Designed miniproteins, single chains, continued (2). Designs and how they scored, part 61

Each design is a single chain, and the fold is of that chain. pLDDT is the mean over its residues in the fold that is shown.

## One batch from the design tools (miniprotein)

Design m6095
Fold by ESMFold2-Fast:
Structure m6095 (fold): chain A 69 residues (1-69)
Amino acid sequence: SLREKARRGIPVAAAPPLDIRTVEDLEKHSEELAAIIAYAVEKTILDSNPDLAEEKAEMDRLEAEVRAA
């Protein structure tokens, strides 16, 4: 699901930028890139929709927990 991908993307998005210079690098980091994209998409949806305020609060809490760990 998108939410599960977003949860995986939170730690990856907080990591240093991926060094992608070749097609092999892109393939090697494809799962990490997919997680980052899924996280960015979910966050954008939550930020853009006031009806999802509760889910946005949960995402903000998860981000705080990841940063505190």
Scores: mean pLDDT 69

Design m6096
Fold by ESMFold2-Fast:
Structure m6096 (fold): chain A 57 residues (1-57)
Amino acid sequence: IRLYPETGVPDGSVGFVYVEGVEEPLAFGVLDGKPVFAEEPPAEHREEVLALLRSVV
């Protein structure tokens, strides 16, 4: 899992998460101090991605 700031992200997103085995990056933002995604992460990576984002935001 990698976190990258990316230009051209959807409005309300602060960046993208690139997950190994997933072709499309996951756009994310922060609401009320919690990470939120434009689209839900794959189930097998969901908890790991959310834990990582909570540690950095």
Scores: mean pLDDT 60

Design m6097
Fold by ESMFold2-Fast:
Structure m6097 (fold): chain A 99 residues (1-99)
Amino acid sequence: MKRVTITVKVKAPASKMDELAEGIRKVAEELAKKYGAEIVDFSVVKLDDDTYVITIVMRTDLSDEEIQKFIDEFIKKIKELAEKYGATVESVTVTVSDE
């Protein structure tokens, strides 16, 4: 079993951040169901007036290749979602560890 931590840094209007965060959560949940992963934590931290860090923690038996496919589809979907809210995805960092 693997633990996957996805850290998304977004620049967004504060008034839209709750809607964007909920949208990102739903994308993560849909892809977790599609690929076979379990979301164990979801958090949002405000860094400054317009910058937020979203952390998603998953557990999965997926191979590294399947995790990469998940991440590629996730990044594509959240970038499209961010654009709808006038937001920008600045970075996505992924850490994989064995548990």
Scores: mean pLDDT 87

Design m6098
Fold by ESMFold2-Fast:
Structure m6098 (fold): chain A 81 residues (1-81)
Amino acid sequence: MPPPKLTDEQLEELRRLAEEALAAPDAELDGKMARVLEKMREVMPRSAESLEAALAAARTPDEKRLLAGLVLQEVQDEMAR
């Protein structure tokens, strides 16, 4: 099925959550990434499944921050349309 049209508000919220995760201290990172994943499940369910699998495989805070950076890139690509 074609992806649903995302609103600028939804993309900006997801971007904000991903930026917060990227900037988060290690103790808060898992909580921030959980919020990113929750929002992605609402707006980009297929990308959310990929993120969930990648987060389950991530072993270090830096790997989780890399995933937050990839979410930011995906949101920026959608905002450029």
Scores: mean pLDDT 78

Design m6099
Fold by ESMFold2-Fast:
Structure m6099 (fold): chain A 85 residues (1-85)
Amino acid sequence: MKHAEEALKHTEKAVEAARAGDDEAAEEHAKKALEHIEKIEDEVLRARTLGEAAALMGKAASELAGKPVDEEMAKKMVEAAVEKA
């Protein structure tokens, strides 16, 4: 589905921006990914896409342990995962 594909693309861009040190771009792409996830009407696909996005962000955060991570971005992803699971 279009929104699931766009959500994962924005999640990948958020991860790449975070690795590059562009915290504002990372937050913007993470926000766009969440907006696309919210537009997924299929509950199972929405939950799965959110889970995949959260896993990608978590892996990136673990790899970047020495770099400041935007706490608000991480918090929004976790809260969305809890609400949509």
Scores: mean pLDDT 68

Design m6100
Fold by ESMFold2-Fast:
Structure m6100 (fold): chain A 93 residues (1-93)
Amino acid sequence: SPEEVAEKIYEIIKKTKVDPKYVADLVFQMIDGLANKDLKTYLKAFFELIVEVGYEEALKIKSILDRFFSQYTGDPKKLAEEIKKKLEELLKK
């Protein structure tokens, strides 16, 4: 579900020493890249995420997003908005 994806990503963000809002901005760019089938935006955001949180944590986020978008049979733009909304809600906790 979008909520489970957001929760898994939030747990990874919380384990980093970086401000969660900055990491979330990069994750949102990756989500938008997947929803719009914009591989360049997706990969650029992923490489920037590696710099911020390290390769292992960035790869975990990428793997979560890749899996969910590949398995989702509905509108990927709707999925993107739902994940972003749930992640924003978690960042306020």
Scores: mean pLDDT 83

Design m6101
Fold by ESMFold2-Fast:
Structure m6101 (fold): chain A 62 residues (1-62)
Amino acid sequence: AMEEKEDELIREHARRLAEATQAGLRHNGLTPPPLDELVERIEAALRRDRELTGHTVADITN
């Protein structure tokens, strides 16, 4: 279903953003939160944004 595909895109996008966030924080001499915590927080934010605006991860990525 389209919803299943969107969930996978959200998960992958959140993982990439979490990795980039960790790298950015480390580059600036900061200690980042655990990767799994960042992924969960970003996933929640992306899902919430989709519910509020109707935009998909595909709209954000392109």
Scores: mean pLDDT 72

Design m6102
Fold by ESMFold2-Fast:
Structure m6102 (fold): chain A 77 residues (1-77)
Amino acid sequence: SMADQVALQAAIEQFRILADMQARVLELDQRIKEAKANGAPQEKIAQLEQEKQQVVEEAQARIAQLNADLDAKLAAI
């Protein structure tokens, strides 16, 4: 159905958002681990942790917008 096609497209877009977020989170986790192991200043570690939080929040906002757009498209069918 048209609704199934719209839902499938949204699921694919959500997968891409989550995959990008996970890759960025893994990179930041590795950088945080290395910073801690190398005795980096707490300020540097806090900056990396803040960047990680921003990456997650940005992905959540994109998914929320995707879900709102999906609901609107499904309501129009």
Scores: mean pLDDT 90

Design m6103
Fold by ESMFold2-Fast:
Structure m6103 (fold): chain A 81 residues (1-81)
Amino acid sequence: SLEELFAELRATLRALFSPEAAEALETYAEIVLQDPRLTEEQKREILERMLAWVREHGATASLDEALAKFSEIVKEVLEEA
């Protein structure tokens, strides 16, 4: 479910980032989940892409890099619609 995917992203962010950075990224994910321009399928795709990126790069990435990647994924998914 989308809720399970969000919970998994949240747990992964908290494991790999500082508490402050994890909270910022979690807040951005919540903004994505509330975006009326996005379908449920697009929200799922964005969270899945971000989770995959965080698993690969999260241990070495800065908060700024992670936020930029999240924003990039959102823009790409919106442009594909």
Scores: mean pLDDT 86

Design m6104
Fold by ESMFold2-Fast:
Structure m6104 (fold): chain A 117 residues (1-117)
Amino acid sequence: MTPAEYAAGALARALGRFHQAHPEVELGDFEVSISPDGRVASVRGTIKAVTKDVDLEQLARDLAAHAIEAIRELNPELKVTRVEIKSDGILKKGQEAEVRLTYDVETGELRVEVKLK
């Protein structure tokens, strides 16, 4: 497996653990991809608030924490050198947000974006 394939597997694992920790959100369809140059692993999809309004900043921080842990577990040589979190405010019950996770295996930058639709 390439470093980007390990990273992609880690991001998918992080989403599974995140979903178990957050019963207040439903996960839609998620796509896992690796950039053509093999450097960036990405996971993109949607979440929906189902039981209550959700603070997207707190959600994004928790998702970042799960991603960091999963990356270290699957390949301890992959370092997370920088974490960038971009989120909108409050996801209201019944609304959807777009989620994007990216990890650059060369730089070690993890980016978590959660954006209102």
Scores: mean pLDDT 84

Design m6105
Fold by ESMFold2-Fast:
Structure m6105 (fold): chain A 83 residues (1-83)
Amino acid sequence: MEEIKEAVVRAGTEFVERKYREGVLSEEEKERAMEAIEEIRRARSSEEFYGAVRRLLEVVARSSPDPEAALQELDDAVVAAGE
């Protein structure tokens, strides 16, 4: 669980910061995504972890012109960070 959490926090943070620099995320969307990442880092249960991940995915999907591609890119980044 901790290894997956660390991978999600690291990959998620880098993904959000990159999308903000590219102009894909607004400042408000970046703040909401970073809040969700902080909740992932603080999660003490599977329920808290999945709840925070869902919030991150919602921000990414709503902010993207191609939600499916954005969610796949984030998933790929998390998998790579976990290796």
Scores: mean pLDDT 80

Design m6106
Fold by ESMFold2-Fast:
Structure m6106 (fold): chain A 100 residues (1-100)
Amino acid sequence: SSLDVLLEKYKDNPYMVEFLKLLKEFGELGQKAIDALNAGDVATAEALVAQMEELLKRMEELVKKIEEEYPELTEFARKKLEAARTALEILRGLVARKKA
């Protein structure tokens, strides 16, 4: 996993480790949401998207701490957070289309 490589690279940075662990969980929930949508289980996909929204809030708080204490990592953390936001918006759109 590319995230496992990043976890090893940043192992001495507790905020980065926590952020990358949340990002990994976010990706795993996203895959489960796609699997649920493909199975026609819209209710499970909606519940998983709600869990991803809560993880995204926690990731946003960690990125603020990274920006304050490790400004050299700000661009990297912001890019990962923005990719997560984009993935969530795509999943929300897929859920909305399945409900229509």
Scores: mean pLDDT 88

Design m6107
Fold by ESMFold2-Fast:
Structure m6107 (fold): chain A 70 residues (1-70)
Amino acid sequence: SEFEKEIEKVKEEMDRRIAEINAEYQAKLNDPNLTDEEKFQAMIDALIRIGDVLDEYFKKLKEIREKEKE
């Protein structure tokens, strides 16, 4: 169905954004010029960004499911 395609697209966007955040965090973990404090802050920042991505994903899923009911 069209809604299944919309759900798949939204999931792909979420997965891509989380992968980008994880890649950025891994780059910082592997940076010898960063302090342990900066690496810890990078972890906190990554977790917050992942939370925001998940919130947006569930919001978009709810919107798609509401359209399916109409």
Scores: mean pLDDT 85

Design m6108
Fold by ESMFold2-Fast:
Structure m6108 (fold): chain A 70 residues (1-70)
Amino acid sequence: MKPGSPLLKLIADYAKQLAEAGTVEEAAKKLNISVERVQRLADRLIADGLLERDENGNIYLTPRGKEFLE
C-alpha cells in the first residue's frame, strides 16, 4: 500500500539534498548531521532506488528519484 503523496515528496527532498551535496561528507555539512548518519540514510535511499552511488563515492538521483520530485 502506498503512503501518502506528501511523504513520498519528503523522502524525495532528502534524496535531492544528498544528490545536490554530491558526497556523504558534503551532505553531512549541509544537513548538520554526522557522516555515519548520512551514510545510513544514503544506503537506505539507494536500496529504495531513489539514489545511486558511483565508484568514486559521488551520489546522484536516479530517474525514479527525479520522478518523485516532479
Scores: mean pLDDT 74

Design m6109
Fold by ESMFold2-Fast:
Structure m6109 (fold): chain A 69 residues (1-69)
Amino acid sequence: NTDKLKQALSRYEEELAELREALEHVKKTGKVPDSFPELKSLTPEQAIFYLEGRIGLLEERIAELKKKL
């Protein structure tokens, strides 16, 4: 179902944008954004590592979905 794939793609693209914004915020300020309170216990370096890992996995999922469209 193309509509379900498009809906999943839209949600992943939104999550990817939020993760990229959070990563950029940590890189610029050295602080975890309030949108990711669970990461506030981490060092900036740990938060960057976590966010980059999440972004990579999500980019892979998006690429796989786009191959099916």
Scores: mean pLDDT 83

Design m6110
Fold by ESMFold2-Fast:
Structure m6110 (fold): chain A 68 residues (1-68)
Amino acid sequence: EEKELEEEFRREEEEGNGDGLVDVAVRFMDLGRYEEARRAAKAAIEKGATNSSTLAGIEIAYIGEEIE
C-alpha cells in the first residue's frame, strides 16, 4: 500500500509520462501524505501533465502542508 505507492512514484518519475505521476499524487493525497502528493504533482507537471487533476493534487498537497 504505502510502500508500493512510493515505488510507483519512483517508477513513473523515471519511466512514465506525467499521467502516471498525477495518479500517484492523488493516491498520496488520499492517504493523507500531502508532502509526497505535492512532490508527485510537481514532477507530473515537469513531465508535461498539466491537466486539472494535476492542479487538484497540488491544491490538496498545499492544504495539507499549511494545516498539518
Scores: mean pLDDT 66

Design m6111
Fold by ESMFold2-Fast:
Structure m6111 (fold): chain A 100 residues (1-100)
Amino acid sequence: SKEEELKEFQKKAAEEIAALEKEVLAEHPEVASLSISFEVKLDEEKNKIIVKITVTVRNRATGETTVLEKEVEIDFDSVEENLKKFTEEVRKAIAEALAK
């Protein structure tokens, strides 16, 4: 069912976020902390997943915290394709947060 696919997507998305946090912290020593959270809603009429992504970055040198919030729509496809698109959007959000 779409509901079970959405739950599987949410579980795998959380795992991908944990992996991305480790990757970014390893690649960006200027980052003191990185926190990524997300909320997911299925839009059945549009056949899309609406994802709200929040990226919080703390700069090691300045101690300043940047918060970036982004809402994206991903076409509902397979869990694998949805996860790929989600990961791409999270990477974009991280890059945007780091550029500020």
Scores: mean pLDDT 84

Design m6112
Fold by ESMFold2-Fast:
Structure m6112 (fold): chain A 100 residues (1-100)
Amino acid sequence: LEEARRLLAEAAELLREAARLAEEAGLLSTAEALRAFAREVEELRENLDDVEAAKRGLVRLTVALGILLAALEFENAPEEIIELVRRAIELLRRALDLLE
């Protein structure tokens, strides 16, 4: 559980950094979406004691972020933003694997 909380905290931080870079790049809707995802990840981290709900939330967020990542790649968004989102998705997947 502690390791999963750490991974979720790191994922939220990566998404906040991606949002900051998106805002600087003028991608305002992307920045808002990334901030919303960061808030959802932080909410899951706080409520990780409900393991079944957390697993469902992690699966949903991983899919949603994957769709956002595909859109960012298609639009040739800055590579730094793309890489931060990819890393966040990987951390969410690792957190999901740890929930037993």
Scores: mean pLDDT 87

Design m6113
Fold by ESMFold2-Fast:
Formats: structure tokens, sequence, C-alpha cells
Structure m6113 (fold): chain A 95 residues (1-95)
């Protein structure tokens, strides 16, 4: 799969996650797509950020499955890292 195709899958799953933030399955689906992006991207910063975001999403999914909620600090970290990752991916795809 091309990075461009993976980016569109990522955008769809990111949208689903924000529409259903209480659903651990949507967090895990997004984490899976991020691990695929990390594997297929030659960019070390994309690999690093995608893996970090995937790990944070798994942690959030575990909390949701246990009937808990992610902390504000976890949500801020997730938002910041997702924004950085999207910007890096857009820059790579505009070449």
Amino acid sequence: MSLEQLFYVFQGRLHDFFLHPEDPEKALDLAETLLELAEHSPNPEVKRLAREVAELLRKIAEKLKAGGKPSLDELIELSRKLTDLVNLLLDELKK
C-alpha cells in the first residue's frame, strides 16, 4: 500500500475516533493504521510519532475498556502528537 493510500485510511479512522471518543475499538483501529504508517514510511520522525501515538491510543483504549476515561494530560499529548504527525505527512505528500 502506498503512503498516500495509508494517509486516506488514517484520515477516515481519525475522523471515526473523534466522532466516537468513548469507543475503544475506534482507538485501536486508529492505532493499527498508525503502526502501518510507521512500517511503510521512510521518514524516521513519522515512524517515531506514529508509534508513540499508537502506544498512547492503546493505553487510552485499555482505560476505556476498563470503564475509565483518559486524563486531560493524555488527551493534550495525543492532540499535539497527532497534529505534528498530520503536518509531517502532509509535507511528505505535497512533494
Scores: mean pLDDT 83

Design m6114
Fold by ESMFold2-Fast:
Formats: structure tokens, sequence, C-alpha cells
Structure m6114 (fold): chain A 80 residues (1-80)
């Protein structure tokens, strides 16, 4: 089914889309979005459990953005 590379690409794309939405909604700044994107690019190379443990330490707003990205990735995977 979906390879690890395909999964990472999907997660990166939907996370970037959620960051763009949060910036457009005025919830975070473009600078905050750039920093979150960089952190997430490193994070997606890790096993899911380690990724979730690290995200748990993030501020609530950043956790919400991550959660929305995961839900969107899951929905897109179901639609495929």
Amino acid sequence: HMTEEERRALLLRVFDEELDRAVKEGRITPEQAARLRARFEELVTKPLVEMLDEVRTWPPLEQEIFGRALLRAAQELEAA
C-alpha cells in the first residue's frame, strides 16, 4: 500500500496546507509557520510513537495544527 516515503510526503503536504490556513486566519505568523514547518520536516523522519511524544510537548495551538493535519491525511488516505 502506501510507502513510508509516500506517507511522509502526504503528511508534509497537508501540514503545510494547515499552516497556510492558520496564517490566513491570523492564528499564527508566517515566521511561526516557517519554524513549525522546519520542525515537522525533521519529525516526519521519526517513528510515529516518537513523533507523537514530541508533539505532545508543543503548545496547544501547534498541537491543534498537527492534529488537523493528521485528520486530513487520514481522510485523504481513505479517499484514495
Scores: mean pLDDT 79

Design m6115
Fold by ESMFold2-Fast:
Structure m6115 (fold): chain A 104 residues (1-104)
Amino acid sequence: SMLELLLAEVRSIIRTAKEIIRMVKEKKPEYLILLHFIALGGGALVALRLAKKDPRVPEEVIKKLEEIIEILEEANKTKNFLESMERVVELAEEIEAEIEELLK
């Protein structure tokens, strides 16, 4: 189902954002952080596309995915990943909970 694909993508966003937080805290090389960040950006765009195609997805989920993309665009300009990734995790976990309820 499209909703199950969206849930898988949101869970991937959470895992990748948490990995970026870990890499920043462990002072991993910037190129490695940027590779994971690019993958996260692609995942967020796919999640937004899936959400917009399914009429069961609430507008609030779409708004939260759009907010994630805006946070990622700002992080790409500033190169400040810690606070941005923490906010991405918070929003993505809220989206995960909402989609899990729709699948019950």
Scores: mean pLDDT 91

Design m6116
Fold by ESMFold2-Fast:
Parts: structure tokens; sequence; C-alpha cells
Structure m6116 (fold): chain A 99 residues (1-99)
């Protein structure tokens, strides 16, 4: 597996985890419709960046999403898991930049 393929795999995993978390929060009534739309918009921007191979922009959007989830009071377990994936993406991006 190339570093790029690994970054794309981790990025897709992070997007899936974030989407599942956002949908669960909405179903549990823990976020408003406005907050849901805002979070989904951030996730769509992150997904577009990943599709375009813009890993720096992907990381930026995911960090903004994490800040919003923390502000809203999303479960700490979900935040910790998502942050770990974003940190792994940052490390891979540093390695990709060296090539």
Amino acid sequence: MTLKEKAEQLGREALRLAFDTINRLRKEGKITDEEYERLVALLQEAARALLNGDYEKFIDHMERLLAELERIGAPQEDIDRLRKLVEEMKKLYEEIKKQ
C-alpha cells in the first residue's frame, strides 16, 4: 500500500466515523437541525478535499469539525477516536511531503 492509498483509507475511515457520530447525535436529539446542517457541510468540504488529494485542507476541515463536536458535547470516546485518525493523517501527510 502506498502512503497516498493509506492516507485515502484513513481519510475515508475518519469521514465514516464522523458521519455516524453526527447522525447518532441528531437521532438522540443532542443537536439542532441547524447544527446538523453545519456539521454535514463541514464533512462534505472534508470529503471533497480528500477526493481532490488535498490532505492539508482535509485535515483543516476535520479539525474544525472536531472543534464543533467538542463545543456541542459529543461523546469523548467518539472525539478521541476521530482525533487519533486525524493525527495519523497528519503524520502520513508529513511523509507524503518528503517524497
Scores: mean pLDDT 85

Design m6117
Fold by ESMFold2-Fast:
Structure m6117 (fold): chain A 94 residues (1-94)
Amino acid sequence: MKLKELFEEIKKNYPEAFKLAVRYALSVLDVKDPELFAQALETAARLTKDKKAREILYEMSKLVREMKDPKTLEEFRKYLREVAEKEFPDLVKA
């Protein structure tokens, strides 16, 4: 899934942007609305200071909006939960 590949790229190369993306995505993770998910990624993109990371986050947001496939989005949400629990347990606990 391209969304996972882009997120792994941010995780590896842009940890600041990665933490922002996780924080904002978690706020809408339980909502089955791809538009809210896309908006969360756009918010992370606008707040990141790295231009390359911002471009990747905007691409991810666009993919979420255009795809709107419930199965693919659910797989990505599950992946985000697993990553957040490992890397940022405090964000998951609220």
Scores: mean pLDDT 75

Design m6118
Fold by ESMFold2-Fast:
Structure m6118 (fold): chain A 59 residues (1-59)
Amino acid sequence: DNALRAQELLHQLHLYHGPIDGVVDAVARSALRLASPADHADGVPDEATLAQLERAVAQ
């Protein structure tokens, strides 16, 4: 679910244009690192990363 949610949020932010299938590939990981500050450099879609993405979309 975190992977699907991250892909949806990245797609809304125009940072990711791949499939929303829950498989976080290298492109999705790179987009997550761009969307998150330096603290989460591995691009894992954790709750803190999702909260940052949701805040970005909500503006």
Scores: mean pLDDT 70

Design m6119
Fold by ESMFold2-Fast:
Structure m6119 (fold): chain A 97 residues (1-97)
Amino acid sequence: MTPYQQAFLAQLSPELLEMAKKLAEKLKIGLVPAAYIVMGAHWVHEYKVGKEGALETVYRHTFYAYKEYAEKLINAVAEEGLSVREALKKVFGIELE
């Protein structure tokens, strides 16, 4: 893990980091790509970032790996107005407290 990736993970709230950990476990992927997918959905929900911009940022930071997972989660937030927590449950069956 690069110092840049460590700095990125350190900026996540405990709740967002827990969401990223659950996503990584469910999809059997690394924590860093899972964190970018969760943060992309969070940027759309909280800051009303455009879907295309959020997806492009996630794709670049994951080297275009896991594109389908990023699209499913971010589309659920952008198109259906779901929270990140609700989108994780609907799209991946991830139950959070």
Scores: mean pLDDT 84

Design m6120
Fold by ESMFold2-Fast:
Structure m6120 (fold): chain A 96 residues (1-96)
Amino acid sequence: NVNELLKDYETFEKNFPVDLTPEQQQEIQNLLEKLANSGVKVEKLTLFQTLKVIQQLMVEENASLKEVLQKLNNNSNKYPSVNPDLLNILVVLSSE
């Protein structure tokens, strides 16, 4: 459920901190809520590893979630820790 996924994500983020802006944090939370509401079954470790790469790129490039997802989708072979099937799902959800 949404509340459980968000709490698990907060715990993960606390253990692997990145200096996201409040706006970037809200974009990630909105994506997680959309994912939870989609009914798609995603393995949490794969999701959190993928989110870590996304968060790091958002900070390094001072970029939005949408810009980072587009970059990862266009350069998936350069980011082997990002699951391509999951990335496709996240791109679709972010395009709503």
Scores: mean pLDDT 77

Design m6121
Fold by ESMFold2-Fast:
Formats: structure tokens, sequence, C-alpha cells
Structure m6121 (fold): chain A 100 residues (1-100)
């Protein structure tokens, strides 16, 4: 819905401000929340982009990074990009190994 997309855009703006403040973990969470709202709105390309941004910013938290990568992989699969979905799942597995 238009309301979901507007809220997702506001969360992206908040993520950018968190990143400018040096709060990478907070920015990752905000991008992931935006990704969920874009997914609910059916905007799968924006959902994918936001989950990838969240995963990149969660490098210091491999367990959270793995969750964001798995969410990104599911969206890529829904978009029909099987190669990207596979690559994202392999990155998630790598992040899970780092969390051990």
Amino acid sequence: TEELKKKAEELEEQAVEALKAGNEAEAARLYAEAGELYKEAGDLEEALANYIAAARLAEKDPAEQAKYLLNAARVAEELGDEDKAKALRELAKEAEEKAK
C-alpha cells in the first residue's frame, strides 16, 4: 500500500541518519524494518535492496547478518532470481559459521 511504502521510506531516511551518527547496528535494523514493509507492499526490488543494506551493516554481528541475508535470499527467489538467491544463501551460511 502507499502507506506502507511511505513508512518504509521514512525508515530508510532514519537509517541514513543513524549511519551518519555512526550507529551501524541501528541503521541495519532500520533497513531491515524498511525491507519488511516493502515486502508487505509487494515492492520486492526495494525489499531486496534494504535487506542487503542491513546485512552489509551487520558485519560485526554474524548471527543478525545471516538473518538479513536469508530474508534477502527469499525475496530474490520471489523475484525469480535463483542465482542471486543461491549466492545470498551461501553468504548466510558463511555468516552462520562466523557466529560459532
Scores: mean pLDDT 89

Design m6122
Fold by ESMFold2-Fast:
Structure m6122 (fold): chain A 62 residues (1-62)
Amino acid sequence: SQAKIDALEKEIETLDKEAAELKQKINQTKPGSKEEALLQSQLAVVLGAKYYLELVIERLKS
């Protein structure tokens, strides 16, 4: 349903904002540091969640 797609798209917008904040923190972190590695791991989790929601939307459109 369109209402479910709209709700998932709003969740993706939230994840995009979280990803942007993490990318900004990575840019402010010392290259090769443990802190950079942890932030990149967190970014991967956020991007994975976004990818999953995009797949759910694709299935709902099928």
Scores: mean pLDDT 89

Design m6123
Fold by ESMFold2-Fast:
Structure m6123 (fold): chain A 59 residues (1-59)
Amino acid sequence: TRTALVTAARRLIDETSGIPDPEELLRLARERTREIARDTGVSPGTVRRTMRRLEDEAA
């Protein structure tokens, strides 16, 4: 199931909240996205797509 991916994506969104530097935020997001992709067995693109969907649903 995709429950682990969704949980990890939400945690990453929370982790990047409050980082005012765009370069630092982007660096952290890239590193964490690769980790989540590896741990959940999906592509980094799937992680990014899941995060975008969650952000859209929260807006």
Scores: mean pLDDT 73

Design m6124
Fold by ESMFold2-Fast:
Structure m6124 (fold): chain A 77 residues (1-77)
Amino acid sequence: MLEEKIEEYEEEAKKAEEEFEEYLKKSNELEERAKKEGYSRELVLEEASEGMKALGAASKYVSYKREAERLRKELEE
């Protein structure tokens, strides 16, 4: 049933959005720490790593939302 697949993609999109927000929060916390303690190589690399994970989650979110929208249009004809 198309409705069930739309629901699955919307749930996956929600999970990706939550992952994005968590990684973005960690990246921001590391940036604030670097501002207080100085930009060490370790902090910069850790921030970059969390930022890359956030980009991955954002990509998943967009992909799942696009699939849900495509199926929703098919359901509406």
Scores: mean pLDDT 82

Design m6125
Fold by ESMFold2-Fast:
Structure m6125 (fold): chain A 89 residues (1-89)
Amino acid sequence: DKLEALLALARAGVAALEAIVAYLENPSAENLAAALAAEDAFIAAAKAVLDDPEALELVREVLRLLQEGRFDEAIALLREKVAELEAEL
């Protein structure tokens, strides 16, 4: 299901960004391992939807916010997308 794949991507994105922020705030080996594991999960979810225009647009907007240093807004955008997709499943 396309919606389930998009939901998995959005959830993995939230987890990855939250883990990265946690590592940046407290750079421990445990937080680094958690961030790397969350990034691997996000990459796997992204590979499942690389041909989807909606997924690509979501990833581009997240990347734009990250390039601007707007981590909280990137996480908020992904959380909003999770809520929207969960309401439609």
Scores: mean pLDDT 82

Design m6126
Fold by ESMFold2-Fast:
Structure m6126 (fold): chain A 86 residues (1-86)
Amino acid sequence: MHTITLGLTINLADGTDGSILRTNTQIADAILSIPGVTAVAIDTTQLSQNTYQSTIYATITDLSLTPQIIATLLTIPGITSARLLS
């Protein structure tokens, strides 16, 4: 079992607390839906009116899941980049 750290950039046309909360829920649900992902934690910081940076901590059974997790994150509306940090 491994913990990976992912960095996300999120751009929301509506920069409200409600929209970022919904986006964080969509991120958690999408990652946890992948077989072999057992836990997720999200820290989000607002960088500008419409731009947020999120750090994702995901516990996974196999490091080979990392590309699938990144690809899945990039399908979520508002996510403009996803990258492995550690």
Scores: mean pLDDT 82

Design m6127
Fold by ESMFold2-Fast:
Structure m6127 (fold): chain A 87 residues (1-87)
Amino acid sequence: MEAKEYAEKAKEAAEKGDAEGAGKYANEAAKAAAKAGGREAAIGASAAAIGGAGAYFASKYSKTEEDKLRSARGAAETAEAAAERAE
């Protein structure tokens, strides 16, 4: 379960306050979901990729750790949704 594995890592990174890691794992979950599943997985993968990009930009441009953490948690939630659609 590759997409679920990356979704778990995204959640762990978000809990640790690692917005960059959470965004990275959300993108990996999106790629895995698109690769493993059909049309619904591809839709979920697109959403996860958008969430991951948001976390990435938050990590580069946000001035507060709270903004980074909020973006990281959003990315982790999107990654989990993509993983569910891959099944």
Scores: mean pLDDT 66

Design m6128
Fold by ESMFold2-Fast:
Structure m6128 (fold): chain A 85 residues (1-85)
Amino acid sequence: SSLREGFKETLREIVENGATPELVERAIELAAGLSPEEVAEAAREVALEYPEKLPQLLALMRGMERAVPEQAAAARRAVEEQMAA
């Protein structure tokens, strides 16, 4: 879906250029429109593209947990699974 691709592009931008308040807010807004499964799959795909950026993705997912707790928890588990692999 275009929301899922938008979320993935926002994650890529954050891991490449750093997390700004605007990018974090956009990630939260996009994630709110997606199921936990869709957010987890998008986070897993970005984690596979940027294996060196797993700590940054994990920190972002933790930062999102207040606003989108179910989506953030699912994505965090997906990133943690990549760290364990």
Scores: mean pLDDT 86

